Designed miniproteins, single chains, continued (2). Designs and how they scored, part 67

Each design is a single chain, and the fold is of that chain. pLDDT is the mean over its residues in the fold that is shown.

## One batch from the design tools (miniprotein)

Design m6451
Fold by ESMFold2-Fast:
Structure m6451 (fold): chain A 64 residues (1-64)
Amino acid sequence: SAEELAERAVELLRESGVFSDVQLRVARAELLKDPVGGILGAARYLESLGKEEVARRLRELAEE
C-alpha cells in the first residue's frame, strides 16, 4: 500500500541522518501523494550528498 511504502521510505530517510523530524513528517505526507516519484526524488537528492547506499535501497523499494 502507499502508506506501507511511505513508512518504509521514511525509515530509510531517517537512517540517512540528513533529515530533521519536521522534514521527515513533511516527506511522509508527500510520499503518500506520490510514493514512487517521492522515493525516486529522495534517492536522487541523497545520491547528490554522497549517500549512495541509502539511495540504492530507495530505488529498489520504488521498484517493488
Scores: mean pLDDT 85

Design m6452
Fold by ESMFold2-Fast:
Structure m6452 (fold): chain A 57 residues (1-57)
Amino acid sequence: SMADKEAMRLIFEAGRAMHDGDYERAIELARKAIELAASERVKAMGEALLAAAEALA
C-alpha cells in the first residue's frame, strides 16, 4: 500500500538518523512510521526501531 511505502521510507530515514547519532530525529521518524503503517509487519519494524532509538537516546 502507499501507506506502507511511506512508512518504510520513514523507517529508512530513521535508520539513517541513528547512524548519524541523531536519536531524537530517529524517534520522531519511527513514531510517524508506526502511525502511518497499514501492515502489522511494517508497524513491528517501526516499533523495533523506536525501541532501539529510545534505548540509545
Scores: mean pLDDT 87

Design m6453
Fold by ESMFold2-Fast:
Structure m6453 (fold): chain A 80 residues (1-80)
Amino acid sequence: MTAEDRAALAAALAALAARVRAEAPDRAVSVAFSLTAEGRVEAAVFGVPLDASEEERLAAARETARLFGIEEELRRELAE
């Protein structure tokens, strides 16, 4: 995975998160994704229970980003 691929993936995840948040603004949403051998991104969006702590929600998001080495890129894209 190149730096450009990581940036593109982070941007796509941020756009997906923004869309889901707009449709369900009272829910925290995390995204689980995988990168296939063909370079395709397969993403599954799932709701985090409202009673889950903020720390647990952030841990899930960070773990997903870490699996693909994009934790810092994702954080930067979401902060912008």
Scores: mean pLDDT 59

Design m6454
Fold by ESMFold2-Fast:
Structure m6454 (fold): chain A 58 residues (1-58)
Amino acid sequence: HLEEGKRLLALGRYEEAVQAFEKAIEENPDNTEAWKLLAEAYRRLGQDEKAAEYEKKA
């Protein structure tokens, strides 16, 4: 899921990237990279407050 999310981010498919990173976190909540990438995906969607909240968890 993490690698799929990274591909979706690179393609500009931010909503799908969010779903992929959420699944990566469900499988491994200690994956700091997944939390950071989820925050980046939300930032790309223009949801800066939500992005900041997830970045604090990274």
Scores: mean pLDDT 79

Design m6455
Fold by ESMFold2-Fast:
Structure m6455 (fold): chain A 71 residues (1-71)
Amino acid sequence: SMIDQANQIYQQAINAIDNGDGSSASHYLGQLVRIGMQARQNGDTDTADYISQISRDISRRIIDQSRRLGR
């Protein structure tokens, strides 16, 4: 399902952030946004809303990491 795929990508994004790999984290965020758009186009609003929530979480973590590094 799209939810299973989104959860797998979410875990990969979190691992990338934890490893300081901002480039990979941004790549996975982009994949989540694309899947969320596909879910919305297919009328699966619940899945699209869920993907929006986890995408927001990833974005916050990326910003927090950048702030901690002072770059």
Scores: mean pLDDT 84

Design m6456
Fold by ESMFold2-Fast:
Structure m6456 (fold): chain A 91 residues (1-91)
Amino acid sequence: LPSIQSIQTSIISDTTIQLTITFDNSDRDQTLQSAQTFSQQIVDDLSRDYGITVTGIRIQVISDTTAQVIIRFQTGDDARRAADYIKQNYP
C-alpha cells in the first residue's frame, strides 16, 4: 500500500474537519483504499481513546495521489480535539 506523503488538516465548520491526504506513488484506486483504511483507523482511535463521536465521513479522491476526507462530529469541541490529535500524530 502507498505511504502517506503529507496530511493537511483544516477546520471547515464548527463540527467538521477536512483532511487533504497525499500518497506517495499511488493511483486513484490505491488512494481511495488507503484513504478509507486511514479514515477508519482515525475514527476508531478517536472513539476508543478520546470518546469522540464521529457522525459522518465523506471521502473524495481528487487526483491519482490525493484524497479529501471530510469528518463530521457531534460537537465543535470534538472537532477541535480531533483536529489537534491528527496534527500531533500525523504531521
Scores: mean pLDDT 84

Design m6457
Fold by ESMFold2-Fast:
Structure m6457 (fold): chain A 52 residues (1-52)
Amino acid sequence: DYEQKAVEYALQGDLDKAKEYMLKALNSPSVRGGAGRRRVQGKFDQAVKERE
């Protein structure tokens, strides 16, 4: 699951891999559309914020 991997890498501080998997999640057919994209972006943003 690309969404889960993006969050895991963000929590580990590997932002390059986190961004890579976030983009893969955003480009998946199941996530296309505003609601799906907001969900993925929100989880990523929350994980990054928890690292601050």
Scores: mean pLDDT 73

Design m6458
Fold by ESMFold2-Fast:
Structure m6458 (fold): chain A 61 residues (1-61)
Amino acid sequence: FSDEEIAAIADHAGISHEQAKRALQTWEATRGASVSEQITKIAQDAGISHAQARAALEALA
């Protein structure tokens, strides 16, 4: 993922670039987990809402 791709995820989810980068790291670490588990972990690690975490996951997929 490029900085431009991370910026696009941030814009889509309404979060900061750093939060989007954290979301990406958590998404990679939770590959093979359920979608609901990934959303929960992304929300916790990036400090964002579940709705924002879902939007970030949709942009990452």
Scores: mean pLDDT 81

Design m6459
Fold by ESMFold2-Fast:
Structure m6459 (fold): chain A 63 residues (1-63)
Amino acid sequence: SRLEELEAELKALAAELEAKPSLTPEEIEEAIEKTARIVSEKAVAEGMPEEEVKELIEKLLKE
């Protein structure tokens, strides 16, 4: 499903950002938040329910 693909994409991007030794923890958090916003906007534009996308993003950011 599109939601499952979105979750996998966000987790992969978060892992890549954390693997970069040149970024501070604050920069990593900011980059993850910005990326999550961009990806969620694209998913909603593609016809995914806004509430489901928002819930998924909140779940990932709390981890």
Scores: mean pLDDT 74

Design m6460
Fold by ESMFold2-Fast:
Structure m6460 (fold): chain A 74 residues (1-74)
Amino acid sequence: MSEEQIRLISEASMEIMAAAIYKRQGDLEGAIRHLEKAIELLEKAKEVADEELAKELEEEIERLREELARLKAE
């Protein structure tokens, strides 16, 4: 894994944590923004990933997209 991949994945993890905090506070709009940012960062990490890592990142992106859809329905 490259420094760029580590940076992107780390930033995505921070955004996921921020989304969880905003959701707990009842700020659904804040949670949505941070989840969207996390998805963007993971998509960028996927572009520079090998096939195995790209598959794992795609699974994580899919999970986050499902959570995002649920939040937008509230």
Scores: mean pLDDT 84

Design m6461
Fold by ESMFold2-Fast:
Structure m6461 (fold): chain A 49 residues (1-49)
Amino acid sequence: GVRLVIDGVDQGTFGSPGEGVRVANKLLKEGKAKSYRYTSDSTIEITSK
């Protein structure tokens, strides 16, 4: 699975990388996040605006 972290807070684990990326892109489109990155093969870090 892929772990999502928003501003250093663990938001849980998704079963697929695609679902994690979808959540990150949704937050970017809604203007709630300014960026995201993979910090490892299994962790996505999202930075809020």
Scores: mean pLDDT 77

Design m6462
Fold by ESMFold2-Fast:
Structure m6462 (fold): chain A 109 residues (1-109)
Amino acid sequence: DRDALIQQLRRLLQELFDILKNNGPTVEVLDRMAELVEEMRRLAEELGDKEMVELAEEALKAIEELKKLLEEIERNGTVSPENKGKMQEYSLLLNTNLSDLKVLVDKLA
């Protein structure tokens, strides 16, 4: 049921934006976000929406890079200016991809 897939995508996006609003970037938060985005990628494949699949895959890459940076920061006990810049870059990329996913899902209405 196409309408059921669209409603699931809307639910997953709402959960992702609620996580972003209410949580700082931790490994556990990023793991939960990756689970939700991977579910969106599967639903997008079922819908045949290649653009949505690509955006979800790019969001997953941004999440993985942020997770690696957080793990490195925890090991080193300090945040370098380079790590801070990379965190800002990947956070912006993730927010942009999630915003673009929302635009695509809204068009499915």
Scores: mean pLDDT 85

Design m6463
Fold by ESMFold2-Fast:
Structure m6463 (fold): chain A 72 residues (1-72)
Amino acid sequence: SQREEDLIQLAKAHLKEAKRAFDQGKYEEAIRHANKAIAYLDSLKNPSPEALEMKKEAQELLAKAQEALAKQ
């Protein structure tokens, strides 16, 4: 559906921004974007394997960003 497509596109955009922020050492920004990506993916009624893999990537990035922030 268009709704599912829109949610996946929003999740992709936020995951990209989370990765960019992480690479720049902006861990709080990376955490915010990773959480947004996870929220959009959690809103899917029938997540594809690809959507589940994106959620896993976002969760792993969230954990790494939280750990990096705690060490600052």
Scores: mean pLDDT 89

Design m6464
Fold by ESMFold2-Fast:
Structure m6464 (fold): chain A 64 residues (1-64)
Amino acid sequence: EEEIEELKKKIEELEKEIEEIEKELEKAKEEGASREEILELEEKLGVLELELAVLKVELKKLEE
């Protein structure tokens, strides 16, 4: 019960973080940021997306 609520909260927070990084990445590309800066943002985004996928799988298992 509480575990499901905690996972939903983490998923929501992570989705918001992903949205923020996506906005930063778009702005960095538009402003002509260095390749290193763009790659760092893309790496952060990839890590967050993988973490989100894991949490969504865990949530589905608990809701079953």
Scores: mean pLDDT 82

Design m6465
Fold by ESMFold2-Fast:
Structure m6465 (fold): chain A 100 residues (1-100)
Amino acid sequence: SDEELVKELIEELEKLLEEYKNGKISVEEFTKRALELLKKAYEKSKNEELKELLQKIMKAVETWGKELKELDKKDKEAALRAAETFLRLIKHELKEHIEK
């Protein structure tokens, strides 16, 4: 179901953020894997509204990921806070969609 798909996506994204925060993966690997997870959810969904939301989120991650990479080089702590904030916004959008 789309609810299960979204819940799994959120859990996988949260795990990915923790791996980035703990230094297990680079900022490049974090953004790459986040896009792969979003694309996988997009391909599995049969809901056009969810697909449109996922496309918008993927575009935002691609654009923001470039800025995050530059921030990570300059200020690692600021990059971690920015990634956490951005994931929180993504999670809220996804949860709002399935709770309508």
Scores: mean pLDDT 85

Design m6466
Fold by ESMFold2-Fast:
Structure m6466 (fold): chain A 67 residues (1-67)
Amino acid sequence: MADEKAAKAAAEAAREAAEKGGNGVESLQFASRALAETTGVSLSEAHTMVGEDPLVRKAIAEAAKAA
């Protein structure tokens, strides 16, 4: 499972992609990449974490509210 630092990094990447006019797929791709870079997991594993990890999902929702 992702820690809070990894979840925050994923949330910030998703928010930045959205601010630049990216669609939901692009936001999730940026979130997955940031999570993989922070935790050292594969991109496929990071994609699963973005969809299933409640900590990552909460962080993304909070970042969207702050934007």
Scores: mean pLDDT 73

Design m6467
Fold by ESMFold2-Fast:
Structure m6467 (fold): chain A 55 residues (1-55)
Amino acid sequence: EEALKAIEKMAEAIKNKDVEGFRKALTEFARALSKLTPEQRKEVIEKYKELLKKL
């Protein structure tokens, strides 16, 4: 859940051109990933790939 929230924050920061917000969200994403199971990490990484395609 925290990793998915971080992806949402990254998307919002990109939409608003908020470099500092993106940096904070990226840090939260990295921390959240370390707490996930391998299965949960796969789901979250797919969401992250979707975000990158929107850049």
Scores: mean pLDDT 76

Design m6468
Fold by ESMFold2-Fast:
Structure m6468 (fold): chain A 65 residues (1-65)
Amino acid sequence: AEAARRAALEAVAAGDAAAGAGAWGSYQNMEKGDVEGARRSAEEGARASPTEAGRRAALQAGKAA
């Protein structure tokens, strides 16, 4: 959970709002115990992210789920 939260903050700081939203959604779903929801949020953030670094960060957050 902490890795996804950190990834969300880093993505937002880098200006990649889509990756940040995906990572944050992954973190929130993990806190609820929804592993599939966490993975979907990370994948959606990665697909919407305009940067390779943002895509990588969002996918990494999903793997932590």
Scores: mean pLDDT 71

Design m6469
Fold by ESMFold2-Fast:
Structure m6469 (fold): chain A 91 residues (1-91)
Amino acid sequence: SPLEKAREALRKGDYEKAVQYAEEAIKENPNNPEAWGLLSAAYLRLGQEDKARAYFAKALLMKNPDHPVAKKILEEIRKKNPELADEIESL
């Protein structure tokens, strides 16, 4: 599955492929918090910290809509990139 391929790519250090497979996993099931978590981890390893934090907040909110850490991250993202924050809230 794309989710399993994303995990394997991340483990092997193929972070660009990990992004691609995580995005495919999200396309198949956008309500899977693990897929968003893998996308976050891949972006973090690629040095794209703001995207990593955004998708990490998404994964946390999917598990707990009231997650205090995720809400704080979302507030910080909204100040820097309101379009990305809207994406996290709308999905």
Scores: mean pLDDT 86

Design m6470
Fold by ESMFold2-Fast:
Structure m6470 (fold): chain A 70 residues (1-70)
Amino acid sequence: DAAARADASVARADARLRARYGVTLAELNQRLTEPFRNADAEAVRAIARELGLPQQAIDDLELAAEAFAK
């Protein structure tokens, strides 16, 4: 089940995010929801940098925002 596997992957990502950066996936999602809806890659980058995410994660989120806009 792809949905169940995605949920498990999300849970692991949340655990790592909390351990490394002290931020929950829910907090990240809340702050990124509007920039993603607006396809605002610059706002996504700014928020990710404020949260202390590494450059690779910022790049991945930027690509996701661009893909979401299509």
Scores: mean pLDDT 68

Design m6471
Fold by ESMFold2-Fast:
Structure m6471 (fold): chain A 71 residues (1-71)
Amino acid sequence: GAAATAAAGARAAAEAKTPVGKGAGQAMLSGGNDGDGATGARVAAWGLGLPPPDDGSAENAEAVGEAAIAA
């Protein structure tokens, strides 16, 4: 599923950006919140078998989707 997930993530991010870019604003707020409690959330996600938000080995969909929302 990595390739299929990459396409889905990119489309979801594009749709979030389409309305008025609210997705980008919310992503920035999450980033700010990240600095206040990201470490705990990151470790929790890892325990669930998910890569942490800043993990370079994350799937393409996560990276592409996140970048599209940020744009």
Scores: mean pLDDT 46

Design m6472
Fold by ESMFold2-Fast:
Parts: sequence; C-alpha cells; structure tokens
Structure m6472 (fold): chain A 88 residues (1-88)
Amino acid sequence: SLLEKLKEASKNKDYFTELRLANELLKKGIPESEILKHLSEKVRELLREIDESLRRMIESIGKLMLTVSKMPKEEVEEEKKRILELLK
C-alpha cells in the first residue's frame, strides 16, 4: 500500500519519496489529515513553510486586486493590456 511505503520512506529519512507518495495519496482521495500523521516532522515543517509562503502570495495578490479595483476603468484596461504584453 502507498501508506506503508510512506511509513518506510519516513523511517529512511527519504524526504523526496515522502513528498512524492503524499502527493499520490492526495490524488487518490486520501484525507490530508491522515497523510500528515505519517509524514516525518521535517517534511511537515517544510509543507507548513510552503503553505505560509503561498498564503502570503495570495494576500499580496488580494492587496494588488484591491488597489486595481480603486483605479479608473481606463487605467485598469491599460494595466491589463500591459500585463498581457509581458506574457508574450
């Protein structure tokens, strides 16, 4: 089973294999809470740091969206066009 392989990877301090197996378990619909119980502490800490970084990014995007929503419609359309040009 994938959970058994995850436990073995945790015992061997194979953090890359732990992350790979955790992702596979999530894709198969195993609850995140159950997967976290079998991860090593170092992998749990890494995931927490990644989650916090993602949360900070979402907050920054939210603040940017709030700033853009206060701009006149014409300036919003110009910024949108500029961003699309940068993605080419």
Scores: mean pLDDT 71

Design m6473
Fold by ESMFold2-Fast:
Structure m6473 (fold): chain A 79 residues (1-79)
Amino acid sequence: MLSEEEKKELEELFSLLDRDGDGTISVEDAVELVAKYLGRYDKLSEEEIKELKEKVDKDGDGTVDWEEFLEFVEEEKSK
Protein backbone atom coordinates (compact mmCIF):
# COMPACT_ATOMS: atom_id res chain seq x y z
CA MET A 1 0.00 0.00 0.00
CA LEU A 2 1.11 3.57 -0.68
CA SER A 3 2.04 5.67 2.35
CA GLU A 4 0.41 9.10 2.86
CA GLU A 5 3.77 10.72 1.95
CA GLU A 6 4.05 8.68 -1.29
CA LYS A 7 0.42 9.52 -2.12
CA LYS A 8 1.12 13.25 -1.56
CA GLU A 9 4.22 13.11 -3.81
CA LEU A 10 2.23 11.34 -6.54
CA GLU A 11 -0.60 13.89 -6.16
CA GLU A 12 1.89 16.73 -6.74
CA LEU A 13 3.32 14.97 -9.83
CA PHE A 14 -0.22 14.25 -11.13
CA SER A 15 -1.17 17.92 -10.65
CA LEU A 16 1.95 19.00 -12.59
CA LEU A 17 0.90 16.80 -15.54
CA ASP A 18 -2.74 18.00 -15.23
CA ARG A 19 -1.89 21.26 -16.99
CA ASP A 20 -5.54 22.00 -17.93
CA GLY A 21 -6.80 21.50 -14.34
CA ASP A 22 -9.55 19.07 -15.40
CA GLY A 23 -8.48 16.40 -12.88
CA THR A 24 -7.13 13.98 -15.52
CA ILE A 25 -3.87 13.21 -17.30
CA SER A 26 -3.21 11.34 -20.55
CA VAL A 27 -2.78 7.56 -20.53
CA GLU A 28 0.73 8.07 -21.97
CA ASP A 29 1.72 10.44 -19.13
CA ALA A 30 0.25 8.07 -16.50
CA VAL A 31 2.17 5.04 -17.84
CA GLU A 32 5.43 7.03 -18.16
CA LEU A 33 5.12 8.46 -14.64
CA VAL A 34 4.43 5.04 -13.07
CA ALA A 35 7.28 3.39 -15.01
CA LYS A 36 9.74 6.12 -13.92
CA TYR A 37 8.47 5.99 -10.31
CA LEU A 38 9.10 2.20 -10.27
CA GLY A 39 12.47 2.64 -12.05
CA ARG A 40 11.37 0.49 -15.02
CA TYR A 41 10.88 3.01 -17.84
CA ASP A 42 13.79 1.70 -19.97
CA LYS A 43 12.93 -1.96 -19.20
CA LEU A 44 9.33 -2.06 -20.43
CA SER A 45 8.55 -3.94 -23.65
CA GLU A 46 5.99 -2.66 -26.18
CA GLU A 47 3.66 -5.44 -24.97
CA GLU A 48 4.03 -4.37 -21.31
CA ILE A 49 3.38 -0.71 -22.22
CA LYS A 50 0.21 -1.75 -24.11
CA GLU A 51 -1.01 -3.80 -21.14
CA LEU A 52 -0.33 -0.91 -18.74
CA LYS A 53 -2.25 1.53 -20.98
CA GLU A 54 -5.26 -0.83 -21.17
CA LYS A 55 -5.12 -1.40 -17.39
CA VAL A 56 -4.99 2.29 -16.41
CA ASP A 57 -7.60 3.57 -18.94
CA LYS A 58 -10.60 2.03 -17.15
CA ASP A 59 -13.18 4.45 -18.61
CA GLY A 60 -11.83 4.15 -22.18
CA ASP A 61 -11.64 7.90 -22.89
CA GLY A 62 -7.84 8.08 -23.20
CA THR A 63 -7.49 9.93 -19.87
CA VAL A 64 -6.74 8.83 -16.30
CA ASP A 65 -8.32 10.41 -13.24
CA TRP A 66 -6.65 10.55 -9.80
CA GLU A 67 -8.45 7.48 -8.41
CA GLU A 68 -7.55 5.33 -11.44
CA PHE A 69 -3.94 6.57 -11.24
CA LEU A 70 -3.61 5.64 -7.54
CA GLU A 71 -5.06 2.15 -8.10
CA PHE A 72 -2.68 1.67 -11.05
CA VAL A 73 0.39 2.74 -9.02
CA GLU A 74 -0.61 0.50 -6.07
CA GLU A 75 -1.07 -2.52 -8.38
CA GLU A 76 2.26 -1.94 -10.18
CA LYS A 77 4.17 -1.32 -6.91
CA SER A 78 2.73 -4.62 -5.59
CA LYS A 79 4.63 -6.46 -8.39
Scores: mean pLDDT 72

Design m6474
Fold by ESMFold2-Fast:
Structure m6474 (fold): chain A 70 residues (1-70)
Amino acid sequence: GKPTVLEPIGVDIDTAVAALERLGAKLLEEKIVNGKKRYIFEVPEEYRDIIPPGLRVVEEGDSNKVIVEG
């Protein structure tokens, strides 16, 4: 399935990344795309539908993979 794409709102990307890691998300990949950081995570299935504070959904996926762009 496709990943869910999230973006930070009112917080920096490092804060958003830390929030996902506290939920037990595993960082799979870190990239720079068009001068912006992109992080790809695998989220535990029990937290798949949980969006941490300070993040909004840009594109809803159908897998436990999450992309954060900032």
Scores: mean pLDDT 81

Design m6475
Fold by ESMFold2-Fast:
Structure m6475 (fold): chain A 98 residues (1-98)
Amino acid sequence: MIERLVEETRELIRRGAPVAEIVRKLLELYEAGAPESVLLELAEELARRLEAISGKEQESPEEILESIKNVLEKKQPESRSPFESLVRGVVEEKEKEK
């Protein structure tokens, strides 16, 4: 089922879905035990999409994955990144849906 979540995440990125929706799928993949290589590949696709939309340099794929890990592992945030705040909001919303 991880393969299906990967394809759904890629389709969301391709369609230009809201970043929060893409992050929600990345969280599902991380919780499902997807390999770090797969998560980095999807984070790279998201980073490229964010650059295309904003025309500005965005967080690297490694920074995107680190933000997801930090929120899920409940580590103290060393960065006050707006993206980490978005990831935290998505995690909280997902927990309310259960």
Scores: mean pLDDT 69

Design m6476
Fold by ESMFold2-Fast:
Structure m6476 (fold): chain A 72 residues (1-72)
Amino acid sequence: SDLERAEELVLKARELLKEGRYEEAMELAEEALRLALEALRKGEDPVRATGLALDAIGISIEAGIKLGLPPK
């Protein structure tokens, strides 16, 4: 399911973030966010979908800061 895939990507993105692989962590977090938002749009487990979306956003922000990207 979209949620299972999003969860896998969040876990992998966290691993990459710990390894200092910030660009890859951000790419996986962005994909996880897309899948979590698709699940939320479909009404699949809104609590889990929201949690995964927030986790993905947090990883993306942290990776972006580490990469020196300005806030949009």
Scores: mean pLDDT 83

Design m6477
Fold by ESMFold2-Fast:
Structure m6477 (fold): chain A 59 residues (1-59)
Amino acid sequence: MVPREELVEIAERILRAAGLDMPDELAAGLVVQEMRDRGYEVSREEALEAVREARRRLG
């Protein structure tokens, strides 16, 4: 299981690189894809929660 903190850190990196106006669903999709590339299964819901948490920390 991937720690939530790692998902949030990945989401923060994606939002910083692409811009904070990126849709949450798109950012979550990128988190899921990166985790899949590393051999982990992450649900869309977990990724969305991580993106929302990342926005809270960055905003």
Scores: mean pLDDT 80

Design m6478
Fold by ESMFold2-Fast:
Order: C-alpha cells, then structure tokens, then sequence
Structure m6478 (fold): chain A 81 residues (1-81)
C-alpha cells in the first residue's frame, strides 16, 4: 500500500517542518486508508499521530476526533482478538 505509506511519510515531513495542520491531515488520510484495508495497527498509529499533530496545531476538535477514531479501533482490535 504505497499511497498510505507515502501519506504517512508526508505527514512525518510536515511535522518536522512545523506544519502541524498539514501533518494531521496527512496522517488522518493514511489512517483512513489503513482502516479501509483492515490494518488496524497501522490505522491506530496513524490516527494517534494525527491527533498529536492537530493538538500541536491548536485544532482541539480534529485532535479529539482523531483520538476517538484511534480509541474505537483499539477497542475493536481488543474485542476481535
């Protein structure tokens, strides 16, 4: 899955530059792709990174939304095995 991996890399680069909102957006897109593929571990990691980036950007609503998505997937992973 090159697209999700590339978005994750773009998010990492944006985070290093201090472009926190862009980093959050890229990680969120990567998380959505991993979630759609059923890669719960990578989706959780991506949403957690998105939440961190949005928090640094001061976007509390998007940070909370990403944190909730990560939490739901973490719970799903725990329940399903």
Amino acid sequence: MKKAEELKKEGEEALKKGDYKEAGDKYEEAGEIYEKLGDLDKAIEAYEKAAEAYEKAGDKKKALEAEIKAGILQLEKFILG
Scores: mean pLDDT 84

Design m6479
Fold by ESMFold2-Fast:
Structure m6479 (fold): chain A 73 residues (1-73)
Amino acid sequence: EAEEAVAAARALGERLAAAVDDPEAQEAAREAARLIAEAARALAEGDEEKAERLAREAEEPFRKAHEAALAAA
């Protein structure tokens, strides 16, 4: 179900943010999760172009969150 996939992606983003005690990494993680959730919803609605675009937009915030998590370790 698309709503469950969207909720799961957002929950994952919140958990990733909570694992890092850095506000910038927390914001990047939540932004990445939000874009991934929107991509999942667009795909479920049959809008493959929108899903692909949103997934690509999620790459940079995801990379920033990942790099910040590594730097904080």
Scores: mean pLDDT 73

Design m6480
Fold by ESMFold2-Fast:
Structure m6480 (fold): chain A 61 residues (1-61)
Amino acid sequence: SAEEDIARAQELGREAHRLYQQGRLEEAAKLLRESGDLFARAGEPAAARVAYHEADRLLAQ
């Protein structure tokens, strides 16, 4: 369901933040892209764009 996809996307965002704090940038970016895909699937395009942007920003460091 959309609600389950949003909840999972938020959990992946929290996991990505923890990985970022550990310097695990590629793994953090992967989880943010997965989060973005789940937000997009749930019909939350603004949240999906934010997640994708954050993933790209991490890999540009």
Scores: mean pLDDT 89

Design m6481
Fold by ESMFold2-Fast:
Structure m6481 (fold): chain A 80 residues (1-80)
Amino acid sequence: SKLKEAIRLAEETRRNAKDVEEAKKLAREAAKQLREIPELQEHAEALDRAIELLEEDPEEGAETLRYISSAVAYRAEKLL
């Protein structure tokens, strides 16, 4: 299920938010999966912006990425 995969990737992104390269890789894959789910498309766009912020301000970017990833997991679970 794409929803279950999106939840898994979001949770892994949240856990790895302090590892910039791993977080970017996981967040990009999560955003890719979320773009195919109409209810979560705005969250995919938020993840893309958080990845950009992670490059410019790693501390603020990591916090934002953790927040967005948690919101994605929570929202996706409600769609199951």
Scores: mean pLDDT 79

Design m6482
Fold by ESMFold2-Fast:
Structure m6482 (fold): chain A 77 residues (1-77)
Amino acid sequence: ALEELRRRAQEILERVRRLAEEGRIEEAERLAREGLEELRRWVVEELRGGQGVLELLEELERRLREILEEARARAAA
């Protein structure tokens, strides 16, 4: 169960990072927001979470925020 969540989280992280590296900050922010929201809903409704589920979502949110903050700093330079 957690394996699918982990794969989906990695896909979101990779896509957001690629958009951010290309300077598409607005698209990266939108994808991060929508992707995280969809995963949270999926977890609540379909995957009644194990102890690691919330930690994985929190880690994803933290990583997405770091990527976006770093991309914004880079774009401002």
Scores: mean pLDDT 78

Design m6483
Fold by ESMFold2-Fast:
Structure m6483 (fold): chain A 65 residues (1-65)
Amino acid sequence: TVEEEAKEILEEAKKEVEKILKEAEEKAKKSSPEEGEKILKEAEKKAKEIMERAEALAKKGLEAE
């Protein structure tokens, strides 16, 4: 169903976001404070874009007949 597809899209996006944020935190700890902050900021930006895209796709699917 369209609802199941929407749920799958959101779950996959959530997993990607968690992976990106965890990898960024790990790299930030091994980097200088300035580089660490930059890595975290880039990861947060990518995470937001992934979630916004997934939410838009899920919403479009639910609105489509």
Scores: mean pLDDT 79

Design m6484
Fold by ESMFold2-Fast:
Structure m6484 (fold): chain A 95 residues (1-95)
Amino acid sequence: ASEDFKKHLELTQKGYEALREGNYEEAVKYFEEALKINPGDPLTLLFLGQAYLGLGEYEKAIEYFKEAIDRFTKANPDHPLVKEAKELLKKAEEK
């Protein structure tokens, strides 16, 4: 529903704000709620990976980055966020 989509955008916006402030646990909470509405959203998966990376939860970060890369690549192999997601994946794997 359009209302669910609006809620998803609101949650991802709040999550991104929390990420920018370094409030990683709060960011995880918002992004996990957003994924309950749209489980396959690659941007939300990428942000959730970044939040887990900030928390030092490297295995979870790796899992979410890999899923985000897969979903971005299936949609558009030249998607600009694929390169960024691969760089973040490498950073998580080097921990």
Scores: mean pLDDT 86

Design m6486
Fold by ESMFold2-Fast:
Structure m6486 (fold): chain A 81 residues (1-81)
Amino acid sequence: SIEEEIKKGEEYEKKGEEAFKEKKYEEAREYYLEAAEHYEKAAELAEKKGDLELAKEYRKKAIESDTNAGLALIIIGIEKL
């Protein structure tokens, strides 16, 4: 369901934020990618139901989570230099 995918996205986003704060960038990246996948599923389900506003909201959330995952990956790369 849309609600279930939103809830999972929120849970993974929160885990990603906590991992990032603790400088566990590999874990943060994994959690943010999971959050993005669940938010994208929520957006797809919303779009399928004709709720374009809800779909836009959760696609934005997915992009934000993907961006945070990308930031974590950049930091991982820098730490290997």
Scores: mean pLDDT 88

Design m6487
Fold by ESMFold2-Fast:
Structure m6487 (fold): chain A 103 residues (1-103)
Amino acid sequence: KLEEMIESLEEKIKADPKDALAWTQLGVLYMKLEKYEEAIEYFEKAIELDPKFAQAWLNLGKAYEKLEKYEKAIEYYEKAIEIGNKEIQEEAKKNLEKAKEKL
């Protein structure tokens, strides 16, 4: 269940509040719940802890895109392209072009 996954991540974060991956995973689950503002808060915590964690920047872009805030989504996708590995760069570039079409 999605709720069980959230509880597991909340326990992990309680044990290690500096785990940028755990904050990012919690944000992803909130994206699945369509709670985009809460997801953004969790992704922002992840990038505060690890500003080079490209997956969090990519997911922050996706969350802003869901809120139809395309200028912010583009900004965060550009950051994911700058610091990400090949896989993250390819996904971020695809999402960036799609977001630009909405402007």
Scores: mean pLDDT 89

Design m6488
Fold by ESMFold2-Fast:
Structure m6488 (fold): chain A 97 residues (1-97)
Amino acid sequence: EEEEKRKKGLELYRKGIEAFSQGKYDEAVKYFEKAAEYFKDDPLLQANAYEMLGIAYEKKGDKEKAIESYRKAAELFRQAGDTNAAAVLEKKAEELK
């Protein structure tokens, strides 16, 4: 069950990265949102998905959603024990204000 969710989440995450690299930011956002849902039981993978959501929203010019996504990613990195990644994302969110 968890392994199947992780596999589907990783597939969606990779599709998001591919869309992002092609400048298809609306498509990338949809993939990263779905990936985050599949990673709901894996804080580190879910944090990575929200970080990419923040970056994609920045590229779309949606500053408020970028800040929200970075803050959610920081919270999840903190839950996963990655306090350095959490601090970097909190700084990104503050710099966008």
Scores: mean pLDDT 88

